# Designs tried in a protein design run: designed miniproteins, single chains, continued (3). Part 35

Each design is a single chain, and the fold is of that chain. pLDDT is the mean over its residues in the fold that is shown.

## One batch from the design tools (miniprotein)

Design m9270
Fold by ESMFold2-Fast:
Structure m9270 (fold): chain A 59 residues (1-59)
Amino acid sequence: MTKEELRARAEELRPAAAEVFGEGHADNIFRYIDWALERGDLETAEKILEAVERVIAGE
């Protein structure tokens, strides 16, 4: 997955994550994703997004 695709997915998930985790925790998670993307660590960013998606889905 490209950096742009991961960033787009992160922005799409942000409102749902804020509802599930609370705004403060969601902000911290997405700051970490942004940091990983900025340094080119796409694997870490993808793993965090997959974990967030599973929690939102009730897993």
Scores: mean pLDDT 80

Design m9271
Fold by ESMFold2-Fast:
Structure m9271 (fold): chain A 68 residues (1-68)
Amino acid sequence: MVSEEELDREVTVALGEIYLAIGKLDLEKRNDPKGAAESYRKAAELFEQAGDTDMAKEARENAEKALS
């Protein structure tokens, strides 16, 4: 059984993964480093809310790398 809190966490992680994918697409297809960094930062915030520290760190590193 999934509690409301657990379901919210799962949805938050899924949304973070979506923003991570959008960021990669912005870099690869749109050549938009600023848009990519924004999407990666959004993903990092979502992963932090969900308690996924490893994914949050990866998303933050991708945001920094997109702008460099």
Scores: mean pLDDT 80

Design m9272
Fold by ESMFold2-Fast:
Structure m9272 (fold): chain A 65 residues (1-65)
Amino acid sequence: EDLEKGRKYLEQGKVDEAIKYYEKAIEKDPNNAEAWRGLGIAYLLKGELDKARVYFEKARELDPE
């Protein structure tokens, strides 16, 4: 499962690998809020705050609190 692999790589600090699997999860299901949230976290860890914000906003649109 691409989403699970993304989470696992993120937990290992392998941010670029996590991004690849979250991107694959989004290609398979663009409405997967967890995958968009994962990208947001990954880009936060890379210090790319603008990208992180966009991905978190997308996740919120798909799964509002």
Scores: mean pLDDT 83

Design m9273
Fold by ESMFold2-Fast:
Structure m9273 (fold): chain A 92 residues (1-92)
Amino acid sequence: MESLERLREAAEALKAGKYAEAGRIYEEMGLVEFAMYAYRKAAEQGDAEAARRLGELLERRAETREALGDHRGAELYRREAEEAYRLAEALE
């Protein structure tokens, strides 16, 4: 589960510009918002795989919002996921 050492590893990865690595650590910890932030940074630096992973996390967020009756929130996350996937394709 969550540990202070894993958070330090993620912070060091971010500091070193290893955004995709930081995203994986946050994702393993269940810190989805931090994982999306890190993957977005990796995608901005040209990491196509990070852009794809960002899209996948955004789609799961959309599914959760839809299930809770938040149709507007679900639409926003689906739009962001589509943008992330388009970026992934453009980088490949």
Scores: mean pLDDT 85

Design m9274
Fold by ESMFold2-Fast:
Structure m9274 (fold): chain A 60 residues (1-60)
Amino acid sequence: SKKIEEIVEKAEKLLKEGKSDDEIAEEVQKLAQELKLTDDEEIAELTHRLVKIREEYKEK
């Protein structure tokens, strides 16, 4: 959960700063690897949370 929260907060910050989808994806991928996020359930939760945040920001 702490790893997921840190990655999600990073993604939201980049989204608010107007970073491109590619830049956000690269930062998220690097941070996930750095934090050793290897649990399938955590990866699934992270993916779901990132999709939700992206869709909410894309509409606005």
Scores: mean pLDDT 76

Design m9275
Fold by ESMFold2-Fast:
Formats: C-alpha cells, structure tokens, sequence
Structure m9275 (fold): chain A 81 residues (1-81)
C-alpha cells in the first residue's frame, strides 16, 4: 500500500539523518534536516499521486539513493578528515 511505502521512506530518511546527527556539527545538522524535509515533502506528494503507484515508487527510489549518496559523502568526509 502507498501508506506503508510513504512511512518506510520517512523512516529511511530519519535513520540517515540520525547517523549525521550523532557526532555532527551544527552546519551538518542543518544540511541533514533540509534533506529530510525535502524527502518528507516528496513522500506527501507521492501519497497524493496514488493513481500512479509505479512511477511514484520509481521516483522515490531514485530520491532515496541520491539522498543516501549525499549522506554517505558527508560521513566519508568526516572519516577522512
């Protein structure tokens, strides 16, 4: 169901955000919060587009990958510093 999918997307965003927040500077926290908010808005948009489930799932999958890659880059930069 779309509702379960939207909930899953929100949980994934929150888990990624928490990884940054554990040892993050205020600047990194602000960036992470912006990414999480964008993903939450995307999830709400997906809910409104329930008629196009396949396209919504594909789009959300790509968004999750992109946000995940950005979060991974932030974490990697900290380890390399």
Amino acid sequence: KVEEFVEHVKKSAEERGKQILDDSSPDDQAEAQKKVEELKKGAEFTKNSSVDRQQAILYASQSIREIGDQVDKMLLERQLK
Scores: mean pLDDT 61

Design m9276
Fold by ESMFold2-Fast:
Structure m9276 (fold): chain A 67 residues (1-67)
Amino acid sequence: SEEGLELYKKPIEELLKLAKEKGTKEAKEIAEKAVKEIEELLESGVSKEVLEKIEKIVEEAKKKLEE
């Protein structure tokens, strides 16, 4: 689980940075929700399916933060 979190450390940091730069409660909630979902998925173990779900969560959160 920690190994998988390390793999997504940069995308997670980028999401949190984007939310901080926007400075809105909504942006913070989007980033925090995405991070929590990623952490919960990694707790279940690392598989190809889990990694694909994490990539989708990161992509969707970035799109929302870019609005």
Scores: mean pLDDT 76

Design m9277
Fold by ESMFold2-Fast:
Structure m9277 (fold): chain A 80 residues (1-80)
Amino acid sequence: SEEEKKKLRREAVIELASASALIMAALIYKRLGEPQEKIDKLLKQALEQAKKAIELAKKAGDDKLVKDAEALIELIRELS
């Protein structure tokens, strides 16, 4: 249903927003010279949330959101 797809899209967006916030925190930690272990923990959590967003976006049939989440995963991999 359209209502179900809207809920899935909303959930995917929340997961992506959370993942983006964790990536920003990781970049700030890196700039502050925090240990790589702390940065990696944030990036690992962001990766899990971005993967969840892909699953939700695929169920919603939102190809653009899938691509956005995949781009975020590539960014996470470059920062790890």
Scores: mean pLDDT 89

Design m9278
Fold by ESMFold2-Fast:
Structure m9278 (fold): chain A 103 residues (1-103)
Amino acid sequence: PTLTQSPASVTVKEGETVTLTVTASEPTPYIDWLFEKDGKSTTLLSNGTVRAPGVRSRFQGSGSGTVYQLTISNVQREDEGVYIASDRTGPPGSTGAGSTVTL
């Protein structure tokens, strides 16, 4: 599927909540959320909801079918970066363009 992420860019204040959305062109069983900063990519969530080791509880995933969301509560300055949705079961390159979060 083609993944479309929104918003493409958002500026938030420390302590606010931000929700990032990905819409798939067709139903997909699994969306992973990746965090990219300074050329490094780390997995935040797998299967839409499962946090990677060391990822704090303020990062929460939800969604099904064609719409998935990443919610970041109590945003901290270290959360600045690009959040990328990826279809784990899709062909290579089944990723969104990313959502940039700045504080």
Scores: mean pLDDT 80

Design m9279
Fold by ESMFold2-Fast:
Structure m9279 (fold): chain A 71 residues (1-71)
Amino acid sequence: MERGLEELRLLAEAAEKEGLLEAAEELRKMAEALEAGDLEAAEEHAAKAEEIMKKNPEKAKRAFELALEKA
């Protein structure tokens, strides 16, 4: 659980570096919701982040690659 939250935060940081600022914010809110045990809020923020990333597939791919490199 804690490791998964850190990986999610790394993905948010990578998304921000790629210019996906809105996706990065939603990923951070997802991590906060998961840490608080609010699974419904976490799923809602995850869906919003996914929607933004689907509209920017090249930037999303680079963000995932950067996050994996840091993890």
Scores: mean pLDDT 80

Design m9280
Fold by ESMFold2-Fast:
Structure m9280 (fold): chain A 64 residues (1-64)
Amino acid sequence: NEEYYKLGQEYLRKGDYEKALEYLEKALKIKPTATIYSNLGNVYRQMGDKEKAAEYYKKAAELA
């Protein structure tokens, strides 16, 4: 889980949103956490998808 999460963060930092989503989604399937949902929200925000970003931030808040 930590491996996939770290890869997701690394690709988000590099601006590779497709790979960031891939690895964060894999991390989410192993263990859904507020941190993973927050990072998914950050990816969608960077992509300009405000609606999906808000949805994932809401899920993160519900798990925190």
Scores: mean pLDDT 83

Design m9281
Fold by ESMFold2-Fast:
Structure m9281 (fold): chain A 65 residues (1-65)
Amino acid sequence: SLEAEIMEGLILMAGSVLGIEVEIRFEGDKVVIEIRNASEEDAKEFEKLAKKIGENAGFEVEIIR
């Protein structure tokens, strides 16, 4: 959907801005985000942003570190 496409773009942009490597997968109504290379502070900031973006788009957000 357009909403899922916009959400994915926003999450990737948030990771890029924070200099974090992320991998995104869709599992039905859930978006799974793997954080691969981040400091604790940057990971927390990203997690906060990613949850807001995903939840606003109607997705359940699962984060893997």
Scores: mean pLDDT 83

Design m9282
Fold by ESMFold2-Fast:
Structure m9282 (fold): chain A 66 residues (1-66)
Amino acid sequence: MKISEEESQAAALDIQAAVALTVARRNGPEAYPEASEELKRLAEQYESLGFTEQAEHYRKVAEELA
């Protein structure tokens, strides 16, 4: 299978997002501000790679955590 550079970078962002959400879910409201900041940062990176739908999704999740 042909994996583009953008797809490879998006896969790394998916892992980072999953970790941030897992930490927030495990540690509760005290972890939400840190998870929100991380998800906003990841959303900006998704958008720069052209993954606008994923960027919008993680911005919404970040706003819900903030």
Scores: mean pLDDT 79

Design m9283
Fold by ESMFold2-Fast:
Structure m9283 (fold): chain A 77 residues (1-77)
Amino acid sequence: SEKEKEKKAKELLEKGEEEAEKALKAEEEGDYDKAIELYKKAKELYVEAYLLLGNEKAAKAAEEGFDKQIEDIEKEK
């Protein structure tokens, strides 16, 4: 049902936000490998959430945003 999809998407977005916050802290601490791993986890969670909501554009934007963040960190190593 739509309501069940919305609940699952909200849970995935909340988990994704937690992983992204952990990634930012790792990046601030100079632990770039950990930051990359955590941003990849955040990306997966956000993409899954937006696809559950039928929002393919938001899913693609999330993927591109996290991929850019990961690429920028890889260049700083």
Scores: mean pLDDT 88

Design m9284
Fold by ESMFold2-Fast:
Structure m9284 (fold): chain A 83 residues (1-83)
Amino acid sequence: MKKEEKELSEKAVEASKKGDSSKLTGITLLSISEGLESAKYTGMGAIYLSQGKYDKAIKYAQKALELDPDNKSAQEILKEAKE
């Protein structure tokens, strides 16, 4: 819901779709440093999704949604991981 969490979560999903692991890691580290927990878990979910580790991607996407139910990026990861 916070602007920074939404923007970082959206960038994390975009980076995972492009396979840009360096950018995805940077976004995740920035989320951790800024204390943006929902964006941090979204980044972790996106990393595991890009690695084909669907069980872990689901777990971290669910954690992001527990912190911010309106996190559309985490919902996208959860949807893709369940397919």
Scores: mean pLDDT 73

Design m9285
Fold by ESMFold2-Fast:
Structure m9285 (fold): chain A 60 residues (1-60)
Amino acid sequence: SARIAELQARIAELRQQYIQQMKNLFNVPPSDRQKQADELKKITAEIKALEAELAKELAG
């Protein structure tokens, strides 16, 4: 379905964003590290929410 494809695409986008943010983590100044950590936590939460939605769509 279109919704399943949309969810899969969005999850893939967020996973790529997470990888890029992780690569940059040790290159940010200490003053920005908390903000970077908060962004990573937000991306992780969004991925988990979308995976739960995908599971519901696949179930029925």
Scores: mean pLDDT 83

Design m9286
Fold by ESMFold2-Fast:
Structure m9286 (fold): chain A 58 residues (1-58)
Amino acid sequence: MREAVDLNPAGLVLARELGDRARTETIPREEQDRVLDEIRRLRDAGVHDPEGAERLLR
């Protein structure tokens, strides 16, 4: 991605949390795929507020 056009805060937060977890534990590929699918779903639904992302993670 040249210009990072998809700036979806909810999706970015999910990706960051997954990355942080992967540093301390092994994340199954299936879980990684699920999180990616959820990020795409959030983007399609227009969810891009940080507060909504926080609630989703917790």
Scores: mean pLDDT 60

Design m9287
Fold by ESMFold2-Fast:
Structure m9287 (fold): chain A 64 residues (1-64)
Amino acid sequence: MAEKYIAEGQRAADQGDLEKAAEYFEKALEVDPDNREAWFQLSRVYERLGELEKAKEAREKALA
């Protein structure tokens, strides 16, 4: 199930809809909190939004 939200988030990010992308990756993490791919993708979205502290926290979760 988390993989579906990750795919939707990647599609939204590719279209430049960063807010929607973040929402989908957050939904993936509600289903699977340990999903490293979702954490990594969320960190990239936060970097693109300029939310550098949130991006760093998400990246640390992706590497755990």
Scores: mean pLDDT 84

Design m9288
Fold by ESMFold2-Fast:
Structure m9288 (fold): chain A 59 residues (1-59)
Amino acid sequence: MKVILFAPPGQAVNKVKTILESKGVEVVEIRDNGSAGTPSFNEEIIEKLFPLLKDGDIV
């Protein structure tokens, strides 16, 4: 099972990732690096997500 996080850089995201990984959950982080809200950024997110998804994965 994987958890995919969509978030800007910050302490809260790092804490959540650490807690999930400590429970044996694989975490994939897709961050906003200053391109959020553009169509190209949204397309990039979809292209990155699709190959990572399997049955039972959480987004």
Scores: mean pLDDT 58

Design m9289
Fold by ESMFold2-Fast:
Structure m9289 (fold): chain A 78 residues (1-78)
Amino acid sequence: MSKWVEELNNKYEEKYKNADEEEIREIELEVLEEQIKILKELAKQGNPEAAELLKKLEEVKKLIEEGMPSEEAVEKVR
């Protein structure tokens, strides 16, 4: 796992600890958006693993935008 994944997880883990239901949904969407941005940069650099993960996260985002809860969208793509 790269350093940026560790740092992103640590940043958002603290936010999850005190979040209510609505805040958790917002945090999950924010994490997803940040992961997509990082993976787009890595994919542009020719990282095939980042390109595959990017495709999966964009699919998750689309499901969430269509009204699916974040956790359910992640489970369907995994």
Scores: mean pLDDT 73

Design m9290
Fold by ESMFold2-Fast:
Structure m9290 (fold): chain A 74 residues (1-74)
Amino acid sequence: ELEREIKVALLEIFRALLKKTNEKPSDKEVERMVEILRELGYEEDAEELQKNKDNLDKVLSVLDRAIERIRAEL
């Protein structure tokens, strides 16, 4: 449970930083977010994030949806 809480908190931190900067994520940030989503079992969201990595609005939409789902399952 704690590891899942830490992982979703990291996604929330990435989301907050992206909203604050209003800039697309770096390749390293995308890689880390994709890894976290896959580790949490959200493979479709991870794949969508990777495919749309250059579109900030789409990245934020994927993160919002995934974070809400993960939080509902905790």
Scores: mean pLDDT 85

Design m9291
Fold by ESMFold2-Fast:
Structure m9291 (fold): chain A 85 residues (1-85)
Amino acid sequence: AKEALELGKIAFEEKKYDLAIQYYNRAIKEGDKKLQAEAYLNLGKALFENKDYEGAIKSYQKALELDPDNKEAEENLKKAEKALK
């Protein structure tokens, strides 16, 4: 789970967004609630870069369900909502 999250971050940094999405989905399936919150935030970022704004919104909403005080997820959610319009 932690390894999948780290591999996803490396893929994201290399702008391999489809690969990052695959790793973040694996981290979500295998991880505990805390790691799932971080993985959903990063999944949202990768989907946003891939211009899947609807997917990004859903992922950020999941991150906020798991961690309601996550200011980064809240700000990125608003950015994705504006990009969808």
Scores: mean pLDDT 87

Design m9292
Fold by ESMFold2-Fast:
Structure m9292 (fold): chain A 98 residues (1-98)
Amino acid sequence: SNLEKAKELLEKNPEHRATVLLVAAQIYLIAATIAKDPEEAVRFAEGARELVREALKYLSPEDAQTLLEWIERAAKESKYPEVRKILEETAKELRDSL
């Protein structure tokens, strides 16, 4: 899994953790909104949620606010109800942590 490889890289380079997790989360959020297959879209949304949960340990308040805006936009733009639910729950978790 590309996500497992990314986690290993982050463990070896702690100074880059926040940036790498933020970029990976953005990629997964975009993938969740553009995926044509609903099952694939849900997997991307779940992957984004896990990346956001990990990123919360390392993000500055400014980066956390930027990530929240990306998640809220992705939720609004998603055509899949299950993706919207996952992303809305993720946004709530992040908002409650700010």
Scores: mean pLDDT 82

Design m9293
Fold by ESMFold2-Fast:
Structure m9293 (fold): chain A 59 residues (1-59)
Amino acid sequence: LTEEEIARAKEASEKYGVPLDVLLEAIKFARELTKLLRGREPTDLEIDNAIKTAIIKSK
């Protein structure tokens, strides 16, 4: 994970009360899925969507 991805996950964790490890795992999963399906690294939008999806599922 990049420092920017980690910082973003920390901010979302504090704001929405979701454990940091859950958000970090969501980003890791998005990376693996994007590599398997698209053969590339995920975009910033795909990372943002992964974080938002994890927050929604935690509610």
Scores: mean pLDDT 80

Design m9294
Fold by ESMFold2-Fast:
Structure m9294 (fold): chain A 60 residues (1-60)
Amino acid sequence: AREEIEEMIRRVKDEEARSQLLLVLGIAESIARNTGDREKAYEEALEEAKKVLEKYGVKP
């Protein structure tokens, strides 16, 4: 899940979409650290990342 979000960030060339993906990843890392449930935090972040890409017309 985390690796998929990082790959999306690397592939996205739209600066606004990239900034949104970085924010999603940062929030997920904070949630994972605070809750201890890394898998759930990154799974939820991956779903949010897909929504960001859809909003900007990019294939997830």
Scores: mean pLDDT 78

Design m9296
Fold by ESMFold2-Fast:
Structure m9296 (fold): chain A 59 residues (1-59)
Amino acid sequence: DVYEFAKEYALSQGLSEEEAEEIAKKVVQTIDTSGAKPNKEQIRMLIDSLIQQKQVEEQ
């Protein structure tokens, strides 16, 4: 389950539970909308990118 994997990974990166759920929902929506079949490494890279972008915008 992509949602569960994305949520667990985001939590492991130090995000709050609410932030991790938001990221997981965005990842699932992006995959569903694009029709892509990303592997776990690609999902982690997407999450890392989203976290990095959020950190820059919060500065």
Scores: mean pLDDT 77

Design m9297
Fold by ESMFold2-Fast:
Structure m9297 (fold): chain A 63 residues (1-63)
Amino acid sequence: MSPIDQTRSMIRQAQRDRDNGIPISSDFSIQVVQMIQRASQIDPEIARQMMRQFFDISRSSSS
């Protein structure tokens, strides 16, 4: 699985967890950020978009 595909999968999981009222753990957030960083080596624009999407999900989950 490519870093981009892995990151998308993790973001979808975070969104599902948010919708179910499950808070995103710090460890999971770190893993997502690290995977986005790997994805940025392939496509920095997609990686930036995914980072923004994850930030929005994480912010909604913590609020």
Scores: mean pLDDT 79

Design m9298
Fold by ESMFold2-Fast:
Structure m9298 (fold): chain A 67 residues (1-67)
Amino acid sequence: KAEEAVEEAQKLSGGDRVSQTALGNVLAAREGVPRERAREVLARYDRDGDGRLSREEALAAARELLG
């Protein structure tokens, strides 16, 4: 589930935002999402361009990647 992947990635990221790298790794490991596809989608949701997503951005990206 998208919510479970985002929660796991947030625990790995520390702090209040989700690392794109952590979320990409969790999606690849748990859901079989190709890393290239994850990077493309996560980058589109990272409006700040700082490599970190809000929980809302991370959840939206994960939902797009999972269908």
Scores: mean pLDDT 78

Design m9299
Fold by ESMFold2-Fast:
Structure m9299 (fold): chain A 92 residues (1-92)
Amino acid sequence: SELEKEIEQAKVGAYAAGAVAGARGGVAAGEEVGRRLGEEVRRKLLSLGVPEEKAEEIGREVEEAGRAGGRAGAEKGAAYADAAVAAAKAAE
């Protein structure tokens, strides 16, 4: 269905936005983006007449996708920083 497609796209978008925030600002920044996007999707679904329990469930799924992205982005950002420090030390 169109709604299922939009929900899946929202999860992918939340993961990507979380990952960018996590890479730039660490885990907490990525997780905060996930939380915000999950709440935004929950409120949007409620405004469309989706039952509260279902809107909350989907909002949590979007939040978790964003938080997962945030953790992955932070890990990759930290690994890049560690590699750059190691390269600088090797150049001494």
Scores: mean pLDDT 84

Design m9300
Fold by ESMFold2-Fast:
Structure m9300 (fold): chain A 80 residues (1-80)
Amino acid sequence: SMELQALKGTIAGAEANVEAAEKLIEQGADREFVQRVVDATKQTALWARKNALELNAPQSLLDKIEEILKRAEELEKRVK
């Protein structure tokens, strides 16, 4: 469905954002900037989780969303 394709795109975008933030913090980027990326990624992932559940999306997509959330939480610990 178009909704499932949009959801996959949203998840891919969130994964790319957390990966970029992980690289930025290693390069000494501003902690406040990284925190904003973490906050935005967490909001996007939580929205994606709600939509995945409503669409009865495959478990593999839910697992990917939880992976992204855990990575964002680990980044948040590194900037605090």
Scores: mean pLDDT 86

Design m9301
Fold by ESMFold2-Fast:
Structure m9301 (fold): chain A 57 residues (1-57)
Amino acid sequence: MREERVRLAQAGMQEAGKRLGPGISPEEAAEGAVAYVESQGLTLSEEEREAARRAAE
């Protein structure tokens, strides 16, 4: 359940990085990951958004 959301966020970060290129900041990558996961119909908590930012670091 929670693990699935984290994996989707990580996939979203990879897609955002590829789209914006190697100059993307960790903050932009995390925002892209959250937007991608929410576009898949999932609602992320603040805790899950923080996990995405930590993974982007």
Scores: mean pLDDT 67

Design m9302
Fold by ESMFold2-Fast:
Structure m9302 (fold): chain A 82 residues (1-82)
Amino acid sequence: MQSEIDAGVQAIHYAVLDTVHKKTENELTQKAMELEKQGYDYLLKGDYKKAAELYEKAAELYEQAGEPETAKTLRERAKKLK
């Protein structure tokens, strides 16, 4: 039932664009988490170089997702593994 909330095309387009943008950022965060988990697995196996590379890739994705603080933390972790 309509309730006079979406009277204009601009209001509808604004809501749709915001939803799509947040979904894209969430996909980047999910990929970053996957790479972080893989990096941890390599760390446990003693492959510090591969672990560092995966943490650096995860940090780049977190930065693209708007999580610069998390990205910085992962870059510091990667640096300590070298």
Scores: mean pLDDT 71

Design m9303
Fold by ESMFold2-Fast:
Structure m9303 (fold): chain A 85 residues (1-85)
Amino acid sequence: SIEELMGAIEEELTEFQRQIMKAIEANDLQGAIELYKEATEFLERKLKELEALGAPQSVIDRVRKQAEGLKKIAENLEKLLKELE
């Protein structure tokens, strides 16, 4: 269950990264920001599921840090975009 959930998380994050890279290559900064926000919300939902399943603290901490990192990237990019427009 935890292993299956972690595998699903990794697969979906890989897909988010692929979509984010395409947005960046297309100079679609707004699209990239929205994808980072979606990835953050996805990880926050999965973090709750992992906590409910009793996942090890090391796994919980890793996923939490990933979510926090993606959120910070989205916030920083959003600030930069507002300065450009």
Scores: mean pLDDT 87

Design m9304
Fold by ESMFold2-Fast:
Structure m9304 (fold): chain A 61 residues (1-61)
Amino acid sequence: MEEDRRRREEALRTAEEVIAEGKKQGLPDESIERMAINRLTAVHGLPLDEAREVVEEARRR
């Protein structure tokens, strides 16, 4: 419900930050995606499939 929505918003924000930082450092897209997925699973406790969806959404904005 509201917890899930807020959690997803925070996860999207985290994914955006990781993507932006990786781009600033000139990292390959595959490395940035892996880092974002790993951050989402480790920090936000997202399952792998959901973490991938969040990363794709953050990339599309």
Scores: mean pLDDT 78

Design m9305
Fold by ESMFold2-Fast:
Structure m9305 (fold): chain A 69 residues (1-69)
Amino acid sequence: SVEDLIKKLETAIKSAEENKDNPVAARVGIKELEELIKKLKEEAPDNEKAKKLVERAQEVIKELREKLA
């Protein structure tokens, strides 16, 4: 469900933020965030909560990539 995807993305964001200084966890986190973003954009394009969460997830991915560079 969309609600399950939102919960998974919220959990993945929290995990990525908590483990951002671990390169292995950061790489796994980026991949998981990208997959969940894609699913939410496809399944819930008009859901305002999902849109805001996707935006936050994209910012987290950017931060993680900067730390890995």
Scores: mean pLDDT 84

Design m9306
Fold by ESMFold2-Fast:
Structure m9306 (fold): chain A 62 residues (1-62)
Amino acid sequence: MKDQLRKQADELEKKGKELEKKGDYKGAADLYRQAAVLYGQSGDLEKARESVKKSSEALKKS
């Protein structure tokens, strides 16, 4: 259960990074935010905080 949530969050972070490379900063921020929720649900609070930070940084670039 928790491993599946973490894997889904990792996939969302990967997609967010690809959107960021393409200049879609709003899309990247949304994906990072979704990853943060899933990391939080999996109990991975450190990765959840990292994803929130990535989302905020992407929004600053948009």
Scores: mean pLDDT 83

Design m9307
Fold by ESMFold2-Fast:
Structure m9307 (fold): chain A 88 residues (1-88)
Amino acid sequence: SDIQQATQALRQAGDLLRQGRGPGPDGLRLAGQAIRLAVQLGDQDSLQAGQQVLVLGLRQRRQGRTTPDPDVVRALRQGIDHLQRAQQ
């Protein structure tokens, strides 16, 4: 389902951030968008995944890792796309 694909993509973004890749300002904005969409859908798994991305991204920013990683941004955009499709 679109929700399962969204959750997988958000978890991949979280894993990349745990490996020390940076979210950039776009990554943090996209994490916030994913959280809002997950709340609107009432989906706890995608909400938890989006919240973990935000927490990890803020941690990377605190460590001075602010450069956007294209894989992190791509995974977040894929997650958002799937969440938007789930609203249809």
Scores: mean pLDDT 87

